# Designed miniproteins, single chains, continued (2), part 102

Each design is a single chain, and the fold is of that chain. pLDDT is the mean over its residues in the fold that is shown.

## One batch from the design tools (miniprotein)

Design m7533
Fold by ESMFold2-Fast:
Structure m7533 (fold): chain A 98 residues (1-98)
Amino acid sequence: GKEEIEKLKEEIKKKHPDLEEAVRIIAAYMKYALELLKDPNLPEELKEGLEMGLLLLREEFPELVKKALETIFEPEEQKEFEEAVKRAEEIIEKERKE
């Protein structure tokens, strides 16, 4: 969720990693979240938190996320990421309407 993204943001700023290391750090979190989202028994609250975390990651590090998707992720995994972000956007729109 947001707290995990803030920790990643702080770590990247403190370490001053090169672009490739930063992409690997971002990709590791993305893969972690997508693997958890594959669990059919994942509680809805945690699922929404992970999907929101992926959306926030894209908003905070758009260039790193784009490079990770293009260089580290397979086409199927890229689609899974896009679907998760889309679900997070739907959660925001639903919350805004309620």
Scores: mean pLDDT 78

Design m7534
Fold by ESMFold2-Fast:
Structure m7534 (fold): chain A 95 residues (1-95)
Amino acid sequence: DIKKEIIEELKRAYEAALAGDLEKAEEYLDKAIELRMKTLTPEQKEKLKEAVKRGKEDAKKNLNKEEQLGAIRATAINELYRLGAFDALAALPEL
């Protein structure tokens, strides 16, 4: 179930970001994005790929480590809401 795998990777990204592990947080978020791309049309994949690339470049140029960790937490929360993963959201620490 690809949706369950996306939810688990988003939870891992959030928890890694709370722990201050930027590298793991980015890795888990990237896994969630790759899984999501398998559910999209070619046009939707291209738009998501471009948006992710721009977001990463902007974050690296404009955000410090703590701000990047905060952005990953916010992205994981927003994606879990979009997926209707309310049980997963309720289980997140420090929400």
Scores: mean pLDDT 87

Design m7535
Fold by ESMFold2-Fast:
Structure m7535 (fold): chain A 59 residues (1-59)
Amino acid sequence: AAAEARAGQHEDTLILEKVDEILKRIDEALARTEDPDFQENLELAKEFVKKMAEKLKAK
């Protein structure tokens, strides 16, 4: 499918930028949540996102 994102941006850079935003939102949610199950799931999601970002940077 033809996706016209904002012109002139490199795909890897755009993805890494969005990953950084997601990590920031997870950190904010972790700071606000008092549910231990939800906190555990957020920590797992954060670790997964970090691993994906590392793989993208390693390419």
Scores: mean pLDDT 72

Design m7536
Fold by ESMFold2-Fast:
Structure m7536 (fold): chain A 77 residues (1-77)
Amino acid sequence: SDELKKLRKRLEELGKEAAELPLSPEVRKSIETALKQAKEYIDKAESTGDIKSLIFAKFLVLSVEGELLVQRRRLER
């Protein structure tokens, strides 16, 4: 679906953004874990049509967006 395609594109954009930021190893691992979980939920939503998996994927994407926003603000001088 178009919604799943948008989520996959956003997931790729967030992964690229995280790779370009000078994150601590601990924060990087946390973000990478959340991105991996989001991908797994997107894959499950695509294969099964499970609406709960779609909701969890959206929530994880939003959570990573929030964390990256916090990290960007900490890096501003």
Scores: mean pLDDT 86

Design m7537
Fold by ESMFold2-Fast:
Structure m7537 (fold): chain A 87 residues (1-87)
Amino acid sequence: SAELERRMAELARRAEEALAAGDEEEVRRIAVETAELLIRALLERGVSAEEAKKIAEKMAEALKEAGYEETAEEVLERGLKIVEEAE
């Protein structure tokens, strides 16, 4: 949706600002927030719990391959919790 796209653009701008400021902790928080937003949006659109879990795992794998192991672990933990709590 246009609203999801706008929220994603907002997070991207915040990430650019945090990177420019050298605020690695804020970049990590934004990455986690982005992953949570995406997982929730997928579930709202009718993606199955199984598929949403696989997507969370793939997001975490991509972050780990990029060298962001701690962020990858947090994304996986938060993503799986969202899926488990979904109706």
Scores: mean pLDDT 81

Design m7538
Fold by ESMFold2-Fast:
Structure m7538 (fold): chain A 92 residues (1-92)
Amino acid sequence: MEKTLEEFKEKLKELNRKKFAELRDKAIAEGKLDTPLQLLVEVTKLFAKENGIELKTDEELIEATLLLNKKLLELGLISEELTREQIEEALK
């Protein structure tokens, strides 16, 4: 888990507005997404897959989604900081 999340965090440094838009559009095209939280989870999965990172557990997916949320806040692409509980509910 630690190594997987460190690899995800390192790759996340390269994420920019254009790459996020590409991942978002791909997630929308491939999935039935009813909420912004579901969209963020699917973008997390797609970003990991494109970078050869396998998120094997719900815990890894939750932590990776929190890292992506923080990066998107830093880029000014979202205005709300997500809680762990919100992401856990989106995975049910």
Scores: mean pLDDT 79

Design m7539
Fold by ESMFold2-Fast:
Structure m7539 (fold): chain A 115 residues (1-115)
Amino acid sequence: KKKVLIIGNNETAKNIKKLLEAFGYETTIVNTKEEVEQNLDNYDEIYIVGGKSKLGDIPIDELAKNLAEASGKELEIEKGQIKKSVTFEYEGKKWTILPGNVKEAVIETLKVLLE
């Protein structure tokens, strides 16, 4: 059974959890720096749900941007919001960045799962 860690603290993260579990994934939502540090080594796939909420002292959108840039990827940002999913490998893990809006995140997750 594939395991996915979801980093996010809003309704969008909960909707993405339900969607991934419907596709047979086992998912855990984390929304604090301590929870991320405790769980990260147990997961090979990580989803980051974009947004202005903070993980520790860093906004989640900024964390997502920094991770994507470190992997040689660019985030598509319009009017200060992540608009498209980006998937990359970084430090032996598969990362997927999702928009913070519920509808956009659901559509982008379906694209990732069906392609």
Scores: mean pLDDT 82

Design m7540
Fold by ESMFold2-Fast:
Structure m7540 (fold): chain A 67 residues (1-67)
Amino acid sequence: EPLLPLVDLLISMGLYHAAIVLLEEMIKKNPNSYFTWYRLGMLYDKLGMHTQSQIYFNKGNMLQKSA
């Protein structure tokens, strides 16, 4: 949770790989955080990894609907 503002700051600075590393660690601690999955989807989309991006967005949508 307290790392999400840092992730958003890294994204605004264009440090996408650093943001991805933090988001992956956040998912290891809380895999049910739908907004963490959405952030991963957005970052992978910005990196041109559209298939992986779609997988993360779909996972986030499923978690949000079940929560």
Scores: mean pLDDT 78

Design m7541
Fold by ESMFold2-Fast:
Structure m7541 (fold): chain A 81 residues (1-81)
Amino acid sequence: MIPSFAELNKLSEQELRHYAANLAALARQDIAEDSSLSAEQRAAIEGLVAEIEALLANGAPKEEIIRAVRELLRLMEEVRR
C-alpha cells in the first residue's frame, strides 16, 4: 500500500529525508539485482531515484520530496507485481 501525501506529511523533515534516502537506495538495489526489468522501466526508476537524490542534496521543500517519493512508490508497485 502506497502511503498518502497526508501520512508522509506527518513525518518530521528528518524522518521524511531518512525515508526518501532509504527508498532511493532500495530502488537502486532492486534495479541492480532485477534482470527482468525492461530498459524503459529501469530508466524510469533511475530517473526518479536521481530526482529524489537531487531533492535531498539541494534541501528541497518537504512537499517536493513527498511528491517524488510517491511517484517512485507507484512506479515500483507497477513493475514488481
Scores: mean pLDDT 81

Design m7542
Fold by ESMFold2-Fast:
Structure m7542 (fold): chain A 74 residues (1-74)
Amino acid sequence: SMEILEKLKEEILKKVKELMEKNPNWSKTQLDAAASLIVGEAIDETEKKTGYKLSKEEIDELNKAALEEVEKLT
């Protein structure tokens, strides 16, 4: 569902920004690793709450968006 993906993306980007604000001295490698964990946790919680199963392509898009946000803010 597009609505589920939009909400997930917004949640992920918000958490990535908060992570970066709280950890200004972290390396890009540390931020990328933490961003990937945020994506995984957000997906798991959303699948549990909604019953919607994300495709590999949707998961890849969310991971890409999170990593691009890290790059943009670094």
Scores: mean pLDDT 84

Design m7543
Fold by ESMFold2-Fast:
Structure m7543 (fold): chain A 88 residues (1-88)
Amino acid sequence: SGEEIRKELLTNVDLINRYGAIGGEFLDRLARGVSPADAFAELEAKAKTDLEKAAVDYLKSSFSQSISDKAREVAAAFDPAFAAAMNG
């Protein structure tokens, strides 16, 4: 869910520090029940500077990785060695 993704991103200090205000706005939208696709579309439309556009693009890449990592966490729940390899 968006709330689970928001919680995971909020516990990652590096992601919050790298995205700044854009990251906060994305997480706020997810907390309100906005889909990730719609949240990204809104942020892209709002982005005016090259820095803001780069931040949205980087956030999208990291979000894709987070979704992939969540799928792998489900698989790794049955294999601790696989979990160590993926999360180490």
Scores: mean pLDDT 61

Design m7544
Fold by ESMFold2-Fast:
Structure m7544 (fold): chain A 95 residues (1-95)
Amino acid sequence: LSYATLAMAYGLKGKIKEALKYANKALKLDPSEGLPYYAIGWAYELIGDKEEAVKYFLKAAELDPSFPSPAIRASQLGSKEATSLFKKAKELAIH
C-alpha cells in the first residue's frame, strides 16, 4: 500500500487528521502526485468545508489531468475553473 492510497482511504471515511498525515507523507515522496490532494479535498468536503475541498480538488486535477475525478467533483461543487480542468483531463486521458 502507498501513502497516497492510505490518505484516500482515510479521506473517504472523513478522517481529516489521518488523511492529512498520509497525504503529507505521499507528497514528501512525490510532490507532483495528485491523489494525495484529492484525498484532502474529499476529507474537507465530508466535514462541510466546500471552499477548501474545491481548492484541493483543483490542485489534484492540475497535477494529474488524466484523472478526471477531482475536476468532476470540484465542478459539481460549483467551480467554473474545475469545468475547464475537466475538459483538459478528458483530452489527456485519450493520450
Scores: mean pLDDT 74

Design m7545
Fold by ESMFold2-Fast:
Structure m7545 (fold): chain A 94 residues (1-94)
Amino acid sequence: MAVLVIGLRNVSEEKAKEVAEELKKLPGVLSAEVLKAEEVPGELRSLIGPREDSVAIVVTFETEETARAAAPLAEELARKILGPKAEIRVRVLG
């Protein structure tokens, strides 16, 4: 099992949940969950930046290969939903 973390800034929780629902439609996705800044483990906090109004989406995959293949698609999908002003960071863990 592998994890893709999407750190978001200048994005509402409502929009982050919209991205998470669309991410669940990608091949090999097992789950996609929105975490508030305070719910993000300290080791992952650098992905969402120093502000408490940041959110993260944690996406789980069956394999690291599937997660790595999905990473650019996830970033493109998030950008399409959130627009050009959203700050998006994507990392594969595992």
Scores: mean pLDDT 76

Design m7546
Fold by ESMFold2-Fast:
Structure m7546 (fold): chain A 97 residues (1-97)
Amino acid sequence: SGLAEAEAILAEFEAWLAEHGDSMSREEAAAAVEEFGAKLLAALASDPETAARVARYVAGTLAQIRAETDRERVVELLRALIAALRLELGKAKKAAA
């Protein structure tokens, strides 16, 4: 259920970005990455290797958001994060028996 829960959380994050991407502040974007990141890490508690990779993507994206001044570039950072997380969850799903 952890992977299925993580996939559902990632879908919620993508829906959040679709709703808020045109209006969000940099601070709201960072808060969303932190909140959805924390939920993903909790869902992946039984898969420490995938959790560690997810944590690295989340931390790297937060650092980039904090250095970014263009809202459209922040949106692209979040889209890239979601794509990377989707790929990592897909790899974990294939590795599961």
Scores: mean pLDDT 87

Design m7547
Fold by ESMFold2-Fast:
Structure m7547 (fold): chain A 88 residues (1-88)
Amino acid sequence: MRLTPEQVEALREALRLAERGTPENLRRALELIYEVQKEIALPEYLPSIEAIYEELLARLATPEGLERVRGEIIATAEVALELAEEES
């Protein structure tokens, strides 16, 4: 998967925000990941990406939800960055 330098920076910023783990930082990190995902996704995957984004936003209200959102942000960003490095 080929990412633009701006998309790579957005994923790194999302990962950095997730490390701090506050609801505000996780919401911002989730927005950054969603923007990157919707730019690179094939049209058939967009509804699934939107559904996941909405589900994760709703989970920011509970401690268990915060842990899940943080884990999803980290996993998504790390996989995307790993794939970008393999294409470099």
Scores: mean pLDDT 78

Design m7548
Fold by ESMFold2-Fast:
Structure m7548 (fold): chain A 85 residues (1-85)
Amino acid sequence: SRIEELLARIRELAQEIYELLSQLPEDSPVRKEALEELREISQELEEAGAFYAETGDEEALIRRLEEVVARLEELKERLRRAVEA
């Protein structure tokens, strides 16, 4: 299903992002900002799941998961540039 594909993509992106974060110094501002954004994304995923459990609105869940994928892809690109600098 589309939901299963999006959740698999989110897991893949999260793994890649944590691998990039491990290459940055612990006191890096980029690392700190990325960890804050990951916390916000985790909260959005929890809220999206709760919304779906209450409403059954699959189309709304898909849109929210697609926005999360886009945010994670942008975060991964920013972290890749920071590691390569």
Scores: mean pLDDT 89

Design m7549
Fold by ESMFold2-Fast:
Structure m7549 (fold): chain A 57 residues (1-57)
Amino acid sequence: GRKELLEKAYEVALEIFRKTEPAEGLAPAIDRLKQEFPELSEKEIRDAVARAVYEVQ
């Protein structure tokens, strides 16, 4: 369901930020998540990215 998609989006964002610093990875992460999870809103994607950035800092 939608909750599982949100969790997967968060996991993908975490993987990106393990390899790339947040300053460089933010825009690419948002673009990638929009492509992989077109069913999620921009707000849900940005929230997932923000959670991942917080977690890796």
Scores: mean pLDDT 80

Design m7550
Fold by ESMFold2-Fast:
Structure m7550 (fold): chain A 100 residues (1-100)
Amino acid sequence: EAKEILEKGYELVLEAIKNNKNLSEEQKKKLIEKLEELYKKALEAIEKNSELAKKIIEYLKEALKNKNVAEVYSYIQLLALLGEGKEEEAKKILEEYEKL
């Protein structure tokens, strides 16, 4: 389930980049490369199955229901930070998002 939710988030952001008429092909390529790196790191966070990763996945699931590309991308970035072992940083950023 968590991997499936993350994959759907990745696909939504990827489609948004590919369909963005304001971006050059070179800009799209760089954004897709960055998204792929974030996705790989986010997968590592999910594999470790921490309580914080589970919480972020629930927020990602809600953002997906609303098709909110920016919010989906933000949660993928938070999972990527967690995958890098930056748990304190990810937690602080999530707490700021929860205040909004």
Scores: mean pLDDT 85

Design m7551
Fold by ESMFold2-Fast:
Structure m7551 (fold): chain A 108 residues (1-108)
Amino acid sequence: DPAEERAIRRLMEVNGMSEEQARAALRYGLSHYMVRALEELGVSDEERAAIAASLTPEDREKLREEMLAAGARAVAERGERDRERRAAILEEAFMETALRRVRELLEA
């Protein structure tokens, strides 16, 4: 699928993902932050598939909202105005949210 190969290329180039991470993100319909969190916590391919299958579209949207809210709070609390530093703060907040969510799903 040309759209799939384009999405993989974009995830690698824009989000700094490896090809394996990009393919996993598309296969499971997960954001790159969720894929990174699953890798960081050493989650197996079977557990990744189970986690992906357990997430409804509503769960995925709620996670996106939680990530955006956490990022906005982190930027506001630090009072950061520099674009590059704000991007780093957002990525840190998104990763923290993803790691917390993966841990919750593993405990369920």
Scores: mean pLDDT 76

Design m7552
Fold by ESMFold2-Fast:
Structure m7552 (fold): chain A 77 residues (1-77)
Amino acid sequence: GPTKAEALARLPEVAAATLEALGVPEEWRDVLISVAGTLIVEKGSVANVTVEDVVRALAPLGMPAEVARRLYELITA
């Protein structure tokens, strides 16, 4: 899988692709970048981030679980 630095560098691309795939408005891009970036830094590696971590982080923001799952899929690809 990607290194932590590679994953962080790809976050703008990954966030944009997640929003486009699921028809979510572009204004959510910075929110997805911030949430995913925080999780990667806290866990120290992309491999240590779980789908449940992403779902839990995005749920309070009103994001559907499918957005969280797609974001996780693209981060770990």
Scores: mean pLDDT 79

Design m7553
Fold by ESMFold2-Fast:
Formats: sequence, C-alpha cells, structure tokens
Structure m7553 (fold): chain A 60 residues (1-60)
Amino acid sequence: DLVDKAIELMRESGADEDSIKGFKKAVEEKDKERLEAAAYSAKEVNPELGEVIEEILKSL
C-alpha cells in the first residue's frame, strides 16, 4: 500500500505525529492541493517520499 509506504518514509525522515495525521486526512479526503504541497516539500528532504506521494496523487 502506497499510503503505508509514505507513512513509513515520513517516520524515517523524522516527521511528527501531527504531520502524519494531516497526511492521512489529506489522503482520506482526496485533498489534492495538500498532497501536492506535501510532495513538493518531501522532494527537498526525501526524494523517494515525494515520488510515493505523487503516485498516490495519480491514483486519486
């Protein structure tokens, strides 16, 4: 599951609990704007996380 992989990569990158909860909510509500912002920010810190979030976006 791409969402589980993204959450694991977020934890490995030191993301806090609020960031992970916000990400889960954005996926559940199909908030493309928030997910696009998350992918953009993630690419600067962890390119693999950014790619996984972009794949989630394509599936929405």
Scores: mean pLDDT 82

Design m7554
Fold by ESMFold2-Fast:
Structure m7554 (fold): chain A 63 residues (1-63)
Amino acid sequence: MERVEELKKKILEELKKGSKLTNDQIAEKYGVSRSTVLKLKGEVVKSLPVEEQGKIAKKIANS
């Protein structure tokens, strides 16, 4: 359980940084499957307030 929570935090930080990494590249970086990244990314984004989701989207668009 702790390992999954740490991974969620790392994925959130990648999204906050406006990282251009693909889901496959994130999977390789953290040693998980692409499907795991997609699930955790979706969970992390859903757990954020709408305002924070918008900030992440803007960072991605500005890249």
Scores: mean pLDDT 69

Design m7555
Fold by ESMFold2-Fast:
Structure m7555 (fold): chain A 70 residues (1-70)
Amino acid sequence: SEEQVQALVKEVASLFKSRFKRDMSSGTRLELEEIIRLLPEKNRNTALLGQVVVDSRDEVDLLRRLRSLK
């Protein structure tokens, strides 16, 4: 659902800010939103997406890892 997508985007953006000590760019947030919409439902969960944020080196790496979940 759209509500679920927006909730996940907000959670990932929050975890990104905690990890990298800065706000996610608007461009990255838009790409994140599109990636989450294309993910299989089983992969649309905060634990999996949070782990991807933790494992990421930077914003580019984060988006690359998220795209690989598709």
Scores: mean pLDDT 81

Design m7556
Fold by ESMFold2-Fast:
Structure m7556 (fold): chain A 59 residues (1-59)
Amino acid sequence: MDEEIEKATAALPPSLREEVIELAKNGDLVGIARLLREHGVPRPLRLEILSVAAKKQKE
């Protein structure tokens, strides 16, 4: 599960990747969506990252 979020975020800059992973650990999907939009992450990649983070919250 942790490997999935790390792989989904591998294309992001290291600083952005760390912020997204921390938000995912805290279950802050709204924060992740906002952060990815602010940094201009393409919609397909944003949806993939959000899907992985949402699955992690359901466990």
Scores: mean pLDDT 77

Design m7557
Fold by ESMFold2-Fast:
Structure m7557 (fold): chain A 81 residues (1-81)
Amino acid sequence: SILERIDALLAEMGKLDPEVARTVRGLVDRALEALRRGDRLEAEIDIGMIEIVGGVEKVAGKDKVAELALEIARLLRELLR
């Protein structure tokens, strides 16, 4: 499932950078809770924040962490259809 894939990507991120993984996990949990409530705007904001985290980590030279964050954001957008 998409959720199982997100969990696997977060686990991989946690091996590389536990602090960034914790931040992204919080945003994932908020986005999923927003989707359960039908709050599409909040979900889109939380996904956008994950994309910003990915961009920041890329500028910091953490290319793999950035790739993982952007793939997580892509999978969450897939849940939006």
Scores: mean pLDDT 90

Design m7558
Fold by ESMFold2-Fast:
Structure m7558 (fold): chain A 112 residues (1-112)
Amino acid sequence: KEKIKEILNEGLGKLQSLAPELQAAVDAGDGKKMAEVYRRIAEIVKEMGKKLSEVADPELAKKILEASEELAEKLLQLADAIAAGDEQKVAELTEKAIEAEEKFNEIVREAL
């Protein structure tokens, strides 16, 4: 449990460091920069999921890994859609990314 909190704190710190860069890209309408930031977020999510799976109970480890990989995939797909200017795909993938984030958060909460 303590190791899980430590991994979450580290990952959240990394995500927080990207928030100003993402906000600036959004405010500027810079899809290329937004895509770069979302790809970095996906890498952090995947790293967190892998680390959490190594310290969680075996029954939760697989769920955590699968949920983090799914969230990272949706974030990468969203980044590609943003870079392409595909508004319909951005809307669809944003919804799917939110769903994947909710699932990941619930599973991680079970591990606490």
Scores: mean pLDDT 85

Design m7559
Fold by ESMFold2-Fast:
Structure m7559 (fold): chain A 92 residues (1-92)
Amino acid sequence: SEEEKKKEEMKKLVEEMAAKGRAQVEAAYAAGEITEEEKEKMLADIDELKELLLKYIEEGVTISVVDGHLEVEEKDAKRLEEEEEKLLKELE
């Protein structure tokens, strides 16, 4: 169905963004910009965020990408942003 196609497209988009993030982390490590420990933490955080977003998609949250940023329905936007900020703050 069209609804199932949209969920699969959103899931693919989340997977692609996670892969991009992992590639950037690997590139930073190869360039000597981060340590092995920082790389492991960043990769773990990317995977955790990916799992959270995939769960939200299955629960019916609509996710889109605008200007390289993830957007959700207005009612869920604050909750998702707070979860993202929590994960990112653990890297700082």
Scores: mean pLDDT 73

Design m7560
Fold by ESMFold2-Fast:
Structure m7560 (fold): chain A 106 residues (1-106)
Amino acid sequence: SEKEELIKRLRELAEWLRSMKGSEDELLDRAAAAEVLRKIAELLEKGDVEGLKELKKQLEYLSQHAENEKRSKLYKLLAEIIDLILKKDYKSALEKLEELKKVAEE
């Protein structure tokens, strides 16, 4: 199913981001994104709609109060991915995940 593919891709991206070399700031940005990706996968697999809604609100707040622009963009994209998941638009969520990957690689 598209949902199962999304859960798999969320986990694979989280592991890949943690494996990348970079500066301390790049490693911290990727670690933050990886932890959120793992949490989204966990909540989606459990069908925890309220947990997903709460995580989205937290990410929207974190995006507005982020100390650097890249981390703000990552949190915003993660919140948008959750919004698509809540709408059951798993195909658009997968496309947004590819956008997140590109931002995290910068």
Scores: mean pLDDT 87

Design m7561
Fold by ESMFold2-Fast:
Structure m7561 (fold): chain A 98 residues (1-98)
Amino acid sequence: AEKDRLIAELKWLTQEALDIAREAGVDPEKIEELEKLSQKFLELAEKATVDNLKRAVDLMRKGLGEIRRKVRAGELTPDEVYEELKKLFEEAIKILKE
């Protein structure tokens, strides 16, 4: 089913976000906060429409790609990576609630 594929992609993108945070050296306490946001995000994804899931996937893919590029280029501090990822999850959560 299309919804199951989109939820699977969001689970993968959530894991990518946490891997980016770890790669960047984000503080373990802040990683725990991102893990809690990711759990809330995935719980909302289970209840979301297919259209909202597609929008969330697109946002997460583009946002994570840009953040990962900046991390690898040395353009972001660990704290900046945390703030960018937190903002990305909050925007994706907003889409899923529509």
Scores: mean pLDDT 89

Design m7562
Fold by ESMFold2-Fast:
Formats: structure tokens, C-alpha cells, sequence
Structure m7562 (fold): chain A 76 residues (1-76)
């Protein structure tokens, strides 16, 4: 379970970085915001599947980063 969730998180981070960069380059901020919201939802679901403190801390840090990024995009 923990190793599977770590692999899933690594893939999610890599896929998000690639897709987000492409959407920003296209100026599609609505799609970029939707991508952030989807990623936060998936990360919150992952939190319900693990009791590993290190993985929980990593997921929570990533959610906080995405929430900050969402606020930045909505403000400017």
C-alpha cells in the first residue's frame, strides 16, 4: 500500500508539472485551475488510504503548495 501510494504520488507530481506547464503556455487558466482542483481532490483521497507519517507529511505539503498556486492564479 505505502509503496503503491508513493509511486502514485510521484507519477501524479510528474504528470501535473507537465500538463500544468502546457496549459499555462497556452494561456488556458480555467483548465489550469481545474487541473489544480483535481490534483487536490486526488491528494485528499490518498490521505484517507495511508497512516505513514512521512507520506502524510509529503501529501499535506503538496496540497498546501497547490492551494497557494490556486490562490496565486485566481488573484492575478
Amino acid sequence: MTAELQAMLDRLEADFAREFAALRAQGDYDAALALIDGAIALLNEMLTRTDDPALIARIQARIAELEALRAELRAA
Scores: mean pLDDT 83

Design m7563
Fold by ESMFold2-Fast:
Structure m7563 (fold): chain A 72 residues (1-72)
Amino acid sequence: MSPEELHRQIAALLAEALAAGRITPEQARRLVRLSEELAGEKFDVDPSKATLEEIIAIAEEAFSRMLKRLAA
């Protein structure tokens, strides 16, 4: 999957979770997997226990790491 498609999928899932004010374990697992693929590395997090805020932080970190790789 392209980085643009990964980012689009992450953004769509985050928007839905934000609108609901919560994240389900299924959404968290998908978001972590997509973020790991975007970053090219794994995050040490349990998606079933992660908060919405933690998942947002992971997605933002994954995007930041991708941008840094492109800038380097």
Scores: mean pLDDT 80

Design m7564
Fold by ESMFold2-Fast:
Structure m7564 (fold): chain A 80 residues (1-80)
Amino acid sequence: MSKEELIAKRERADELLKQGKHKEAAELYREVARASLEEAERQGSREAALGSLRLEADRLEKQGHLEVAEALRELVREYE
């Protein structure tokens, strides 16, 4: 997935969150995060990418988006 595609899917996920479509948003966030992790693994920066996802999950949780935060934490656990 290209950087352009990642940005577009991230924006779509944010839009779904605004619409209250938490399950669909969580699925898109997970898809974007997985693609980002795969790219980071190829570049040798997997640990940094996992750290970034943990911080993102923490931010989403503090914003009340618990379902999306848990989906991201689940993905991080799959890679650890």
Scores: mean pLDDT 81

Design m7565
Fold by ESMFold2-Fast:
Structure m7565 (fold): chain A 102 residues (1-102)
Amino acid sequence: LPPPIGRAEGDIDDPNVREALGRFADRVAQLRAEGKDIEEAYLVVKPENGKTVARGVIKTKDGKVEEWEEVFDGESAPGYFAYGDSPEKTEELRERARAELA
């Protein structure tokens, strides 16, 4: 099995952040286990209007796009997951996530 892909940051002691990042990473891993090539996987987790909102997208090289949205009760510290199909794309997505969370 290939190693886990992507880069994640967030307070994993926060249950909402742990759950959001974990579910997203599990979906990416499932698609890869099914033989899908991931072009982009991107998620931001942030407090919004008294909730924690996780929004993102998974793009596969076959042209399919999965939009991702989960809402949790209470406000949590921010987090993200970023993966592109090159190191340069992964870093671009990490910078985008950090800018969105600043």
Scores: mean pLDDT 81

Design m7566
Fold by ESMFold2-Fast:
Structure m7566 (fold): chain A 75 residues (1-75)
Amino acid sequence: SKAQLERAIAAAQAAYEAAMADPSISEEQALRMAIVAALEELDEETAIEFIKAILENPPKSLEELIKLLEEVVEK
């Protein structure tokens, strides 16, 4: 649903921003934390498809991650 997508994107952005505020956390680690935060907001079927999409083409930026979320949630 649109509401689920909006929550997942917001959670991913918040987790990424919080992680990037910590100078000991790398951008790669911040992206991983954003992925975990997004997964918590998705239903099981959508979460599985999102994991599959990440495994096929791992996102290299928060922007790529958000685009991937949109592609998986929007049918």
Scores: mean pLDDT 84

